# Designs tried in a protein design run: designed miniproteins, single chains. Part 2

Each design is a single chain, and the fold is of that chain. pLDDT is the mean over its residues in the fold that is shown.

## One batch from the design tools (miniprotein)

Design m38
Fold by ESMFold2-Fast:
Structure m38 (fold): chain A 68 residues (1-68)
Amino acid sequence: SEERKKKILELANKIIEKIREMKKNNVPKEEWEKFIKETNKTEIGREAYKVAEEAIKLGVKPEELIKR
């Protein structure tokens, strides 16, 4: 479970970086949909994406959302 948390945090940080890059480059909606589909292929990917979205919404780091 601790190893799983580390993977989720690592993926969440990568997702946040990718989202920021895609926004900066004004990427089309079709590419956003493709990215979301690829990320959501795995359960860990879905959890990481959810953490990333919440972190962006609140303006905090993913680490702050996952206590301990």
Scores: mean pLDDT 82

Design m39
Fold by ESMFold2-Fast:
Structure m39 (fold): chain A 64 residues (1-64)
Amino acid sequence: MYKVTIEGAGEGAARAIGAAVKELDPTATYEVEGDTATVTTPSKEAAELAKKGAEQAGGTATIE
């Protein structure tokens, strides 16, 4: 299972990323607090999508 921590992307971008991840993997867990978001997914593709989205929005993301 992949855990992606997103920081500094902004609240709107973080929510858009979460919606895109859930479209790709409906079983994914997505939590937002301010401009920090955590995505947990068994899908490597969904985890990579979240990281790319965060970086394009000017934030950072770490995949574990």
Scores: mean pLDDT 80

Design m41
Fold by ESMFold2-Fast:
Parts: structure tokens; C-alpha cells; sequence
Structure m41 (fold): chain A 89 residues (1-89)
């Protein structure tokens, strides 16, 4: 029924959102570690510190963020396609 399909969609969307959030956190942690390594710092940087470095014109930090954002966008796009495929089959 239409109601069962709607409930199934909601469950898949909730699971997809959790997977996207987990991947985002992983990318944020990897970015913080990569930036710290490039700057010779022993501890990962906060997102606010990364933002400040980009605002100050650090091209390495900007490039690493662009990679992370591109990976995140691709992952979200792929998961959206997987969700739509499951709902049409």
C-alpha cells in the first residue's frame, strides 16, 4: 500500500542520514589530521581553526577541504541514487 511504501521510504531515509553523518565525521577527522600533519602540529585541528586558516589564505588547507567536500558531495549523491533505486524496485 501507499502507506507501507511511505513508512519504508522514511526508514531508508533515516538510515541514509545516519550513514551520511558518519561519513561526514570521518572526513572531518581525516581533514583535521591531514592539516595538522602538513603544519607540523602534533594534534588534529578544530574545524574553527581550519576555517580560520582558509580565511587567512592558506592554499594547502583550502585544497584539502575542497577534496573532503567533493568526496562528501559524491557520497551523498551515490546514496541518494541507491535510495531512489530501492524505492522504484
Amino acid sequence: SKKELEEFRKKLEEEMEKEIEAFKKKLEEQLAETVAEHLGKPEPLSQEEIDALIAAGNPFVAFERDIAESLYAMYKYVLKLELEKKLKE
Scores: mean pLDDT 84

Design m42
Fold by ESMFold2-Fast:
Structure m42 (fold): chain A 55 residues (1-55)
Amino acid sequence: SSLEERIRELQERIERLLEQLREAQKNEDWAKQQQLIKEIGRLQREIDRLKEELS
C-alpha cells in the first residue's frame, strides 16, 4: 500500500541520517549533530503517526 511505501521511504531516510550522524559525531560537529537528531525525531514521529493509521 502507499502508506506502507511511505513508512519504508521514511525509514530509509532515517537510516541515511543515522550514517550522517555517526560521521558528525566522529568530526565533533555539534551543530550538525543537533540538526540531524532533530530531523530524525521529526521523521520518527511521522512514522509513528502513519503506523497508527495502519492499526
Scores: mean pLDDT 87

Design m43
Fold by ESMFold2-Fast:
Structure m43 (fold): chain A 90 residues (1-90)
Amino acid sequence: SLEEALRVLEEQVRYLRKKVKEKRKLTPEELEAILAATDEAVARHPDNEGIRRIAELIKSAAELIQRGEFERAERLLEEAERLLEELREE
C-alpha cells in the first residue's frame, strides 16, 4: 500500500538522520539495505512522482553521508521529511 511505502521511506530517512547526528558513515551492509528498501518502495509505486522524488533525496543523502558531507545530507533529509508529510496528507 502507499501508506506502507511511506513508512518504509520514513524509516530510511530516520536512520540516515541518526547517522548525520553521530557524524558516522554507513557500513557497506547499511548502505545496501537502505538502497534496497528505497528501490523496493519505488518499484511498488513506479508512477508515483512523490515517492520517486523522496527516493532520489534518500539516495543522494546516503551518498553525501559517505563523503562526510553531513550538513548537505541533513538538508536533503529535511526536504524528504516535508514531502513524506505532504504525501501522507493526500
Scores: mean pLDDT 88

Design m44
Fold by ESMFold2-Fast:
Structure m44 (fold): chain A 70 residues (1-70)
Amino acid sequence: VADDLRTRAAELERLAGENRSKAQEYRDLAVKAQELGDEETAKKYRELADSYEQTSGNLEALAARDRAAA
């Protein structure tokens, strides 16, 4: 049981990392769009980055719960 929880936690942490990387990519795109004066595109990229950050945070919370239960 503990090993199964640790394995799931590791997978959740990997998925959280992927979502965090996507969030950073969209943040970088938002900065570039803003530098070009495209405020509307910058806003959309910021919203996407926030969504990926939220998903990453939720996955990290689930992983922490699984590690605590192991």
Scores: mean pLDDT 84

Design m45
Fold by ESMFold2-Fast:
Structure m45 (fold): chain A 67 residues (1-67)
Amino acid sequence: SLAEEIARKYGPEIARTLEAMADALVKTAKERGVYDEEEEKNLRQKIEEAIRSLADLAGVSEETLRA
């Protein structure tokens, strides 16, 4: 499938982008005085779930995808 092809070729780049997005959102929230620790934990959990799904589609472990 297209999703599997994208995950195999671009999974590491997508994983890095998702992590960078979470970092940017947290930084922006802190700068604007709207930061919430529980919301950060929820966001980080969703990013972890997305990365696991990418690893599954790519046919590799999450650790391998992140390397």
Scores: mean pLDDT 84

Design m46
Fold by ESMFold2-Fast:
Structure m46 (fold): chain A 84 residues (1-84)
Amino acid sequence: MKEEIDKLIEELRKAVGEERDLPRAQSLADKLVEKVKNASIEEQEYALKRLDELAGELAPVDPEGARVVMRAGQKIRLILEEKK
């Protein structure tokens, strides 16, 4: 799972940072959330950490793309809260 998360994070970085393709970034973000939705808590926490790091990297470059990444992180945070 971590390898799949890392691949989707790198694709998100390219879609936002290089391509500036908001629809593609949104699709990749949604795919990442769906993949980790049924993953272990450890994998969900890893994905959230990676998304938070990416949002911070992208915020000065592309605030709109950073918001897509932040929203994906919020969805994962809610999934983690449901697994109390």
Scores: mean pLDDT 80

Design m47
Fold by ESMFold2-Fast:
Structure m47 (fold): chain A 72 residues (1-72)
Amino acid sequence: SDIDQGIADIYTALAKLALERGDPEGAVEMAEKAIEIDPDNPNAWRVLADAYEALGQTEKAEEYRKKAEEIE
């Protein structure tokens, strides 16, 4: 539903905000919520990848970045 996509976009925006504030763990939590609501949102997967990269988990970051590319 368009409403569910809107809620997923809000969680994606919150994840980006958490990452900007130096909270990559919070960014993971918010991005995961966005993906749970709308798994076809490539922006949520990209933010999840960026968050894992900030945590030093490069392999997970690459995996989720690839997932975003597959959806786009």
Scores: mean pLDDT 85

Design m48
Fold by ESMFold2-Fast:
Structure m48 (fold): chain A 50 residues (1-50)
Amino acid sequence: SMDQEEAGRLAKKLFERGDIKSALEVAGLINQGRYEEAKELAKKRLKELE
């Protein structure tokens, strides 16, 4: 789904920024079908890296 794809892209960005722990947390939410929570967590963690 589009939400799953977006969450996956954001998790990949966290890996690229070196935040492996946050990327794995986001991946865990995706595996649970919690795509909106995964996106919100990923966006928050990416903003903290800026």
Scores: mean pLDDT 85

Design m49
Fold by ESMFold2-Fast:
Structure m49 (fold): chain A 99 residues (1-99)
Amino acid sequence: MVDEREVLAGILDIQGAVELVSAKHSTDPEQRELEEKIAEKLHDAANALSRGDYETAARLLKEGAELFKQAAEQSTDPEDAALYKRMAERLEKIAEELE
């Protein structure tokens, strides 16, 4: 059952996790670029969801999950890598709920 409020809450929770990681002391421009791209995908997905465009929202969430996987692979902090991997899994699950 697709609960739009629950899906949106999940997206916002993941956005909060990205903001917390981005607030860490980091001089890695590649990680910052990936975090910015992830934030953009999550924002666009939330906007698509608000318009009832579940197909576009699901696609954008899957694209965000792929960017999280890339961020995990490039992360030098094992805690950040583990967090990114978990967020990718959460986005994939949310996208499946929209399909």
Scores: mean pLDDT 77

Design m50
Fold by ESMFold2-Fast:
Structure m50 (fold): chain A 70 residues (1-70)
Amino acid sequence: REEARKELLEAIAEVLDAIGDLIDAEKALEKAEAAGDEAAVAEAKAALAAAKAALEAARARLRELEARVP
């Protein structure tokens, strides 16, 4: 079914995007820590936590969709 295939590809794309966001957040945290900017470090830590949560949610959705595809 084309619709089910599109949903699966969309979920895979979401996982890849979430991985990219996680890498960017880790780099932002490293840069903020190197600069000694406490406000930027706090923002980067919040962004990293959000990126980790988004990746887990995306992976959970991908697993659920895979279980529904025959």
Scores: mean pLDDT 81

Design m51
Fold by ESMFold2-Fast:
Structure m51 (fold): chain A 90 residues (1-90)
Amino acid sequence: DERLQAWVAQGRAQTEADIARFKEEAEKDPEGTLKKYKELRDYYNQLLKDASKLTPEQRRQAADNSGRAYRGYQVAEELIKKKKEEEEKK
């Protein structure tokens, strides 16, 4: 369980760092960030569908990268939605 606890703590810190970076990227270029992470997620999901070509390490990396890309997509999508709602109320 010590290795699992260390892994969970590392994953949490990495997720917080990723979210902060995604927010910074999305604030700078919301539409470009949305497109970038959608394309990255689609790429990694396509690799995972043909998983027989990947090593166990490559499968793990592709799954992790797909999840990270999805988080980036969600951050950009939510920022775009919020900005559109704010513009409609002005």
Scores: mean pLDDT 76

Design m52
Fold by ESMFold2-Fast:
Structure m52 (fold): chain A 62 residues (1-62)
Amino acid sequence: SQAEAHAISDKVMAMLKQVKDEEARKKIEDLMTQAVQYALQGNLEKGQALLEEAEKLAQEEL
């Protein structure tokens, strides 16, 4: 849902502040950008999946 996607996005943004590896940070940012692009195309399911992938990568860096 849109509310779930928003919550995941906020969480990932908070975690990015603690990610020290620049390569990992860039990859997470790229995934978040792709998620926004899919959401704008109306593909909310794919957008949410990309946000969940970004969350997983951010959590692995903490």
Scores: mean pLDDT 82

Design m53
Fold by ESMFold2-Fast:
Parts: sequence; C-alpha cells; structure tokens
Structure m53 (fold): chain A 98 residues (1-98)
Amino acid sequence: GVEYAKAGDIASAMMAAEELLKAGKYEEAAETYIAVAEAVRETDPLMAALLYIEAGEAYKKAGKLEKAKEAYKKALELAKELGLEELAKEAEKKIEEI
C-alpha cells in the first residue's frame, strides 16, 4: 500500500536527481538524494547508505564540503550498523579526501 506509493515517489525523485546532476545543479541533486535517503533510512538502510554517498559526491562537486562530509558520515554510520566493511571503508576514504 503506502510502501508502493513511496517507492514510486522515490523513483521519480531519483530520476529528478540524475537530471539535476546532468544539468550541473549539484547542490539541488545532493538535497534530492538526502531527502530520498532520509525517507528510506528505516525501511531500506542499505539504499539510504548508498544515497548518502551519492549526496556527498554531489555536495563535493557543488563545493559544499561540510555538507559532503556530513553525508559521508551518515553513510559510514549506516555501513557500520549493517556490517558492510567495504562501503564503510569507501565512506571513510571519501571523508579523508575532503
């Protein structure tokens, strides 16, 4: 029911984020990825972690380094909670690159 409606809204938001990235609107794309990650964090924490990485990359391209670091830290937290060692290492490396 509600979960399927949210999935449709998420798919539309993800398409919008990709179009924003192609248009060079990196901060808006990052904000869209954050909104989706927050929406799915409780139901699909793996998707949320991956979306926080995407948001961090977009914020970094926008020159919003503090927001990029915050997004990567959220991804790192979820990766550690899920026992995803490779994703956790990727997030840690991205934090160090800022």
Scores: mean pLDDT 84

Design m54
Fold by ESMFold2-Fast:
Structure m54 (fold): chain A 63 residues (1-63)
Amino acid sequence: SAVREKILQLIGRILALIGEIFDLERQLERETDPEERARLQAEIAALQAERDALLAEMRALPP
């Protein structure tokens, strides 16, 4: 099923994004420079937005 294949692809991309967000959050925890912290926060926010968009796309697929 094309729908099933699309769901599996979206799940794979979402899991990859979760892993990248986790890595960046670990970097943010040890970062002391305010400008670099702001950059990391912006990057995390962008990846979270992409994750949320993919989750929304998955929910919009027919049952």
Scores: mean pLDDT 88

Design m55
Fold by ESMFold2-Fast:
Structure m55 (fold): chain A 92 residues (1-92)
Amino acid sequence: MEAEERARRLEEEARKLEEDAEALRKQKEGAEKAAEEEIEKAKKELSEEEAEKKSKEIKEKADYIIEGLEAAAEDERAEAERKRREARELRE
């Protein structure tokens, strides 16, 4: 059935989107870790007041990147879910 071939393609596309979402999640974890390491370095190299100011700047930049990566991952998952739903409907 042609519908089965279309459903299979949609499921494959959904799987790739799910893999992309997982990659974005790993990038998010990497960004969180990098920010934590930069904050620790600032605390060792700078005065308490300068370290606090620098830590705030690092955290604000990291939060912006993390929010962007999280939103992108959610979009990829939502698209994958839509494709999986369409594949199910094609088999009915």
Scores: mean pLDDT 85

Design m56
Fold by ESMFold2-Fast:
Structure m56 (fold): chain A 75 residues (1-75)
Amino acid sequence: MEEAERLGREGEELADSDPLRAGILYAQAGQLAYQSGDYDLAAEYFEKAADFFERAGLPTAAGHARKAAERFRAA
C-alpha cells in the first residue's frame, strides 16, 4: 500500500506539467493496490489515470483505465 500511495503522490505532483506521466503513475499505483487486494483503491487510482490520459489526448488509454476501474469496483 505505501508504494501505491507514493506513486499516486508523484502522479499528483506531475498533474499540471505532464498529464501523460501522471496517468502512468496512477495506473501503476492502481495495479499495486489491486495486487494488495484493495480493489476500491485500485478503482480510484485507475479512474484518476483515465482522467489524466484523457487530458494527454489518449482516449484509448483512458478507456482501458476506466474499464479496469469498473472491473475492480465490481470485485
Scores: mean pLDDT 81

Design m57
Fold by ESMFold2-Fast:
Structure m57 (fold): chain A 59 residues (1-59)
Amino acid sequence: LVPRDRLPEIGQALAAHPAAEGVELRLTPVGDTVRIEVRSPDPEKLAAVQALIDEVAAA
């Protein structure tokens, strides 16, 4: 779960990161947060994108 106000920073970070290419993201609003579901047939890309989202959300 990520605060809604952090979505622009996450979007910019994903656009700049090569591992985000070909990764599907599903966004579900949950109150003041957004649930981000990451999908990819490549487990390395999945792990890299999830780690990036967690890092930006924690900043």
Scores: mean pLDDT 71

Design m58
Fold by ESMFold2-Fast:
Order: C-alpha cells, then structure tokens, then sequence
Structure m58 (fold): chain A 56 residues (1-56)
C-alpha cells in the first residue's frame, strides 16, 4: 500500500515534468526506503506505459 501511494505521487510528479532523479531524492528525503522508492518509480513508469494513450 505504501509503495502504491508513493507510485501515485511519482506518476503525478513525472507528469508535472520532474525528473526520475528529483522524484527519487524527494521520496528518500521524506523517509521512504531506497527499495520503496525504486518500486514506486518502477510502478509509476509501468502505469504510464499501461494506461491508454489518448490523443493530445
């Protein structure tokens, strides 16, 4: 559940134009473990790939 919450935040930040490195640093600074941050970023990227692509 914590990883899912972090993944949602990571996806929102990616959509806002933040880099993966900035998101990683921010989540680590907030007290998330390195494994949780890695899993959350991977899940956010996967969600972005699996989500239906709509025309702009």
Amino acid sequence: SKVDELAAKALAALKAGLTEEQIRAGLLAAGASEEEVDAAIAAAKAAGVDAPIVFP
Scores: mean pLDDT 73

Design m59
Fold by ESMFold2-Fast:
Structure m59 (fold): chain A 60 residues (1-60)
Amino acid sequence: TTVELLRLIIEKLKAGEEVSDSLLETALSLAGFSAEEIDELLKDREKTLKALEEALKRLE
């Protein structure tokens, strides 16, 4: 599920694990971000993590 994927990616990012840009793009897209927003977020790992956490809270 979308929620399960978001939790997995958030866990990996918090653990300092590498996550591919394609997987991050997929997760952010499923979370409702536009292509332009995703491009900006991917420049900053911390912003990406916060965006995914906020999206997860909204979906729960």
Scores: mean pLDDT 81

Design m60
Fold by ESMFold2-Fast:
Structure m60 (fold): chain A 67 residues (1-67)
Amino acid sequence: LEEEIDELLKKATELAVEALRNHDPEKFQKAIEAIKYALQARNALKAGDTEKAREYVEKAKKIIEEL
């Protein structure tokens, strides 16, 4: 789960950088939203809430898949 969160953060960050470089505000906004969910998943996991961490991971994955 932690490894999956780290991979999502890396992927979303790469997508955000690429969107910024290509002047694509819609893709950039979605990439930032994915980063936000991945960070919330990390925070939930550190708090011991594995259920919420999984929920945020699924939200981040869905956004990345739509990019």
Scores: mean pLDDT 80

Design m61
Fold by ESMFold2-Fast:
Structure m61 (fold): chain A 65 residues (1-65)
Amino acid sequence: KVSSLSAALLLAVGGQIEGLIESVEFKDDEITLTLRERTPAAEELVAIIKDLAKKAGAKLTVKVL
């Protein structure tokens, strides 16, 4: 659903503000997240974003610095 994609993107931007996520890219129904480091908090946030992206039909790719 469209609302699930919006929620995923808002959570990703929130993760950037909190310093958990270095960058977020959205292109051709693919969300690319670059994490600053792999912490339990970052992994939990990624799991929530992944679930929302899956419901929206978007692909999620996760990278770590």
Scores: mean pLDDT 79

Design m62
Fold by ESMFold2-Fast:
Structure m62 (fold): chain A 77 residues (1-77)
Amino acid sequence: MKKVIIVRGGADKEKVEKLLNDPDVEEVYFAPGADPEIIALAKEKGVKVRRIDSFSDEAIEKTRKELEKKGYKVEVV
């Protein structure tokens, strides 16, 4: 099953790094305020990086639901 991670501002770097070790992870979405080191780590692992334009819970939840409708398992951190 293909997975997507959504990373919020203030997300735990160690938790995200552990999730990025899953070979089923295809994409990572970053909200404004996400740690630049986490973004760099995702790029280093060859995971497709995308941005969410808003830090709002509504924008994050909308993105999660749209990805789940496409058949992805979504992890929000």
Scores: mean pLDDT 79

Design m63
Fold by ESMFold2-Fast:
Parts: structure tokens; C-alpha cells; sequence
Structure m63 (fold): chain A 55 residues (1-55)
């Protein structure tokens, strides 16, 4: 759902705040593109994988 995507992206943003600036910028750019091309459910799944990687 849109709410799940928004929540997942918020969690990703918080986790990404711990990353170096350049990594955070690349990650944010990647997800900006994913939001345009993927379903909310696909974006949530990608966020969960990213969180597992950086947490």
C-alpha cells in the first residue's frame, strides 16, 4: 500500500542518516527512481532488503 511504502521509506531515511553523505545520496537517488517505476509493494520489498544490509 501507499502507507506501507511511505513508512518503509521513512525508516530507510532514518537508517541512511548513519551512512556517509555520498552513499546516502546514491541510495536516495536510487529510491527516487524506483518509486517512479515500481509498485508500492516492490518498493517496500527493496527497502526491507536495504535495511537488512545497512542495519
Amino acid sequence: SEEERRRALLELGVAASKLPFDERQRLMQRYAELIKTKSPEEVVEEVRRELARIE
Scores: mean pLDDT 79

Design m64
Fold by ESMFold2-Fast:
Structure m64 (fold): chain A 74 residues (1-74)
Amino acid sequence: GASREEAARAMQELGEELSRRAEALLEEARRAEAAGAAPEEVRRLRLEAEILAGLAGIAGGVAKLLGGEVAPVP
């Protein structure tokens, strides 16, 4: 099976990827708003970004637990 270090790295990489996707969606929302897109579309993009950012935080937390780092204080 994968080592604890490999699992931690995989979770860190997943968190970084999800964080990048969240940033891309926020940029898309900003461009859509500037282009006069419907408020519902802008809200949907922002909500999708929030969900991905939350998942990125969870993945990062799992990576720290697996890597033996102290979990971040909420």
Scores: mean pLDDT 81

Design m65
Fold by ESMFold2-Fast:
Structure m65 (fold): chain A 60 residues (1-60)
Amino acid sequence: MFTFTVTMRDEEAAKRAARIVNERYPDTKATAEGNKVVIESTGGLTHAIGAALLAIGEGL
């Protein structure tokens, strides 16, 4: 299991990022906690990194 935490601009950005990550990476669980997204992957490291990068992009 791999865990990453990504800090977003605000809580709405964190919620959007978590939703999109969960939709595109089914082996990854993304949870919005305030302005942060906690990304936990039960799959490979590559999927966890991809999910974290997607979350950062959605924090725009």
Scores: mean pLDDT 74

Design m66
Fold by ESMFold2-Fast:
Structure m66 (fold): chain A 64 residues (1-64)
Amino acid sequence: MELREEGLRLREEGERLLEEGRYEEAIEKYAEAEELLSRVPGALEEVIETSVLLIKAAVGKIFP
C-alpha cells in the first residue's frame, strides 16, 4: 500500500465531508492526509494542496 495513495484517499474523504458541512471531520481527514503525504518523498505539491484544503475547511468552520 502506497502512503501517497492513502493520503490522497483521505483527502477525498475530507472533500466529501466538507461538501456535507461536516467541517470538523473534514479538518481531521485533511490533517491525516497531510501527515501521510509529508512522509512521501516528492509529494510536496500534494502536501501544499492538502494544506490549502485544510485551511478552507477551517475557514468554513469559523464562517459557516
Scores: mean pLDDT 80

Design m67
Fold by ESMFold2-Fast:
Structure m67 (fold): chain A 91 residues (1-91)
Amino acid sequence: SLSREEAVRLAEEALRTAREAVELYKKYKDKTDDREKTLIAIGAALAAIGAVITAALAYRHTGDERARRAAEEAAELLKEAGLKVDAEGIL
């Protein structure tokens, strides 16, 4: 099983991934007439969703407030970008 500190590090790494993925998604999401940019936006959206799930699971596993903050911040970044993830269903 993951230690508390390993799980918190994963949650913080997931938050960094969510930030990068959300920015990439925002950059390309409206380029719907460009196939390559559309595929990049889809990949970025999936990466951002996976990051929120990872951080939420790390919080569920540890109960650590650092992981909770990472999960909440990641979910908020996705919500601001127009992406929805049911983090409450995981927590």
Scores: mean pLDDT 83

Design m68
Fold by ESMFold2-Fast:
Structure m68 (fold): chain A 84 residues (1-84)
Amino acid sequence: DVERLAKAVERLVKELDSPDPLEREIAATFLAMLVSLALKDPDPERRRAFLEAVKPILEKATKSKDPFVRKVMEALLKEAEAAL
């Protein structure tokens, strides 16, 4: 379910604003795993729908004040755009 995956990504993106650097690192790692898994979906329609839903969320996350989070999110956004 694309909607459920998009909501999971949105929740993890909110955790990237955590004051705890460990929580931010865990959230960034889980986001990378979820997005990478979704990008391997063999159905191009489901993959496109997921990418369209999460792209604005990932774009917002690239503006993070944490340089590690920003770097990870920029890499994920680039992978998502390349898969379209």
Scores: mean pLDDT 79

Design m69
Fold by ESMFold2-Fast:
Structure m69 (fold): chain A 61 residues (1-61)
Amino acid sequence: MEEETPQEILEKAINLLAKAGKYDEAARFARQYLEDIQTLSPEEVRKRLKEMLKELEKEIA
């Protein structure tokens, strides 16, 4: 429950953006994730994804 994987957070963000018709932003989010997993620690990737998801929720929902 509290320990969502980076993939689970990414899926939530992509689904939220897709429901809003923002497919370009969904693709951008996925590309950022792929870059982050190459350069950041798993904890940093997860934190960054959660921050991005919260911002998207505020703007879309």
Scores: mean pLDDT 75

Design m70
Fold by ESMFold2-Fast:
Structure m70 (fold): chain A 68 residues (1-68)
Amino acid sequence: SAADDLKALAAELSKDPRLKVELIDNKTLLISGDLSVEEMIGLALRIIGDYPNLSVSIEGDTITVTAK
């Protein structure tokens, strides 16, 4: 399920100490950290490729991932 995909993604990203990862109500994942715009775009594209049932947006310095 998309909720299981969000949990799996949160667990994998939490292994990177550069990233702050917050999972809200099993529906929304917030990713932030000391990332350049290019690094954020690269991470967003990786997430879309690995999890095609998740929606990704970049808002300022935060990547927001939601279930479709």
Scores: mean pLDDT 83

Design m71
Fold by ESMFold2-Fast:
Structure m71 (fold): chain A 100 residues (1-100)
Amino acid sequence: AEKIAEAAASTNPNQRDMALGEIGRLIKEGRYEEAIAAAEKGIELAPDDSEVRARLLTLRGEALYKLGRYSEAIEDYEKALALAPTNKRAKENIEKIKEE
């Protein structure tokens, strides 16, 4: 988790994208708690980069949604949209939860 979080907060685009992909992989594998922990640590370590923070918030929200923690998932998606209003993924995920 800590290694992934540090890479997600990296100023190196390749390391950052790899780490974001690893968090997405944890979600696909059903390792939701590990994905949440990595995303939380990545948000804490990230520079004041709204795009990186928005992507990490979106990934944490997806893991929270998979665990049935819908209120927390919506909060993360709304925070992601506040940082990156053009984030289509966060907007689509909010709509899916509201339609349920």
Scores: mean pLDDT 75

Design m72
Fold by ESMFold2-Fast:
Structure m72 (fold): chain A 94 residues (1-94)
Amino acid sequence: SALESPLSEEQKKAFHEEMLKAFEAIDEIEDKEVKKKLLTLLIAAAINVAGGDLEGAIANLEEAKELAKEAEKDVREKIIEELDKAIAILREAL
């Protein structure tokens, strides 16, 4: 890889833990199209973080928060909470 990660090892672990929780909450979504789009945005954000593009990762996670509003209320609230935590970790690294 040509880019150094801007995240510390502790920030990487925290980010991965919140992303895993978001993926687990997304698995509860019954709407296959909403689920597919959310998974695509989270994968794109993870790729952005691996490439050192924290601003791009934040943009994809913010878009995922908006899309999550199309999910059932209880699942939506879980997804948004975990995405907010992931975004906060990335913003602290900027």
Scores: mean pLDDT 85

Design m74
Fold by ESMFold2-Fast:
Structure m74 (fold): chain A 81 residues (1-81)
Amino acid sequence: MSKLAQELVQAVLKNELEKALELLDEILEKYPPSVEELEILKLTIEELTDPSNPVAQEILKRIEEEIKKREEEERRKREEE
């Protein structure tokens, strides 16, 4: 796991929503992970955080949205090229 991904998990565990969102945005923009890497990050957060944690819920929702967006973009490239 990258240093940024580890810091993201720690921010979620500390209920630091603003910091967690900034770290997620940095991961997505500066170090764009593959869909598989996003799925691993999602699973890691789910394993380490309480399902009732509102910060974890928001971060997981954003990761799921990014996974769906990337899968749709990849599908469009292959089918409409």
Scores: mean pLDDT 76

Design m75
Fold by ESMFold2-Fast:
Structure m75 (fold): chain A 84 residues (1-84)
Amino acid sequence: MKLSKEELELEVDIALVLMEAAVVKLAIETSDLPEEVRKRALELVEEAVRLAREAETASLEEARRLIREARRLVEEAKKLIEEA
């Protein structure tokens, strides 16, 4: 099995997004957040995880788009938590 530079970068990016999503989920679970903020942040994290997992089976171009979107959703969830 041969991994190109772009395929290796994609695998690393997928793993990093999944790790970031897990950290944000832990922050949501351990923080005294308003229920509305908690619900919204969880929705964003769940969508990010879904997109990252979809990227594992997508074409290289599609996977890159999915990972960029997943990262954006994780960042949005972090902002909501910080504003709460």
Scores: mean pLDDT 83

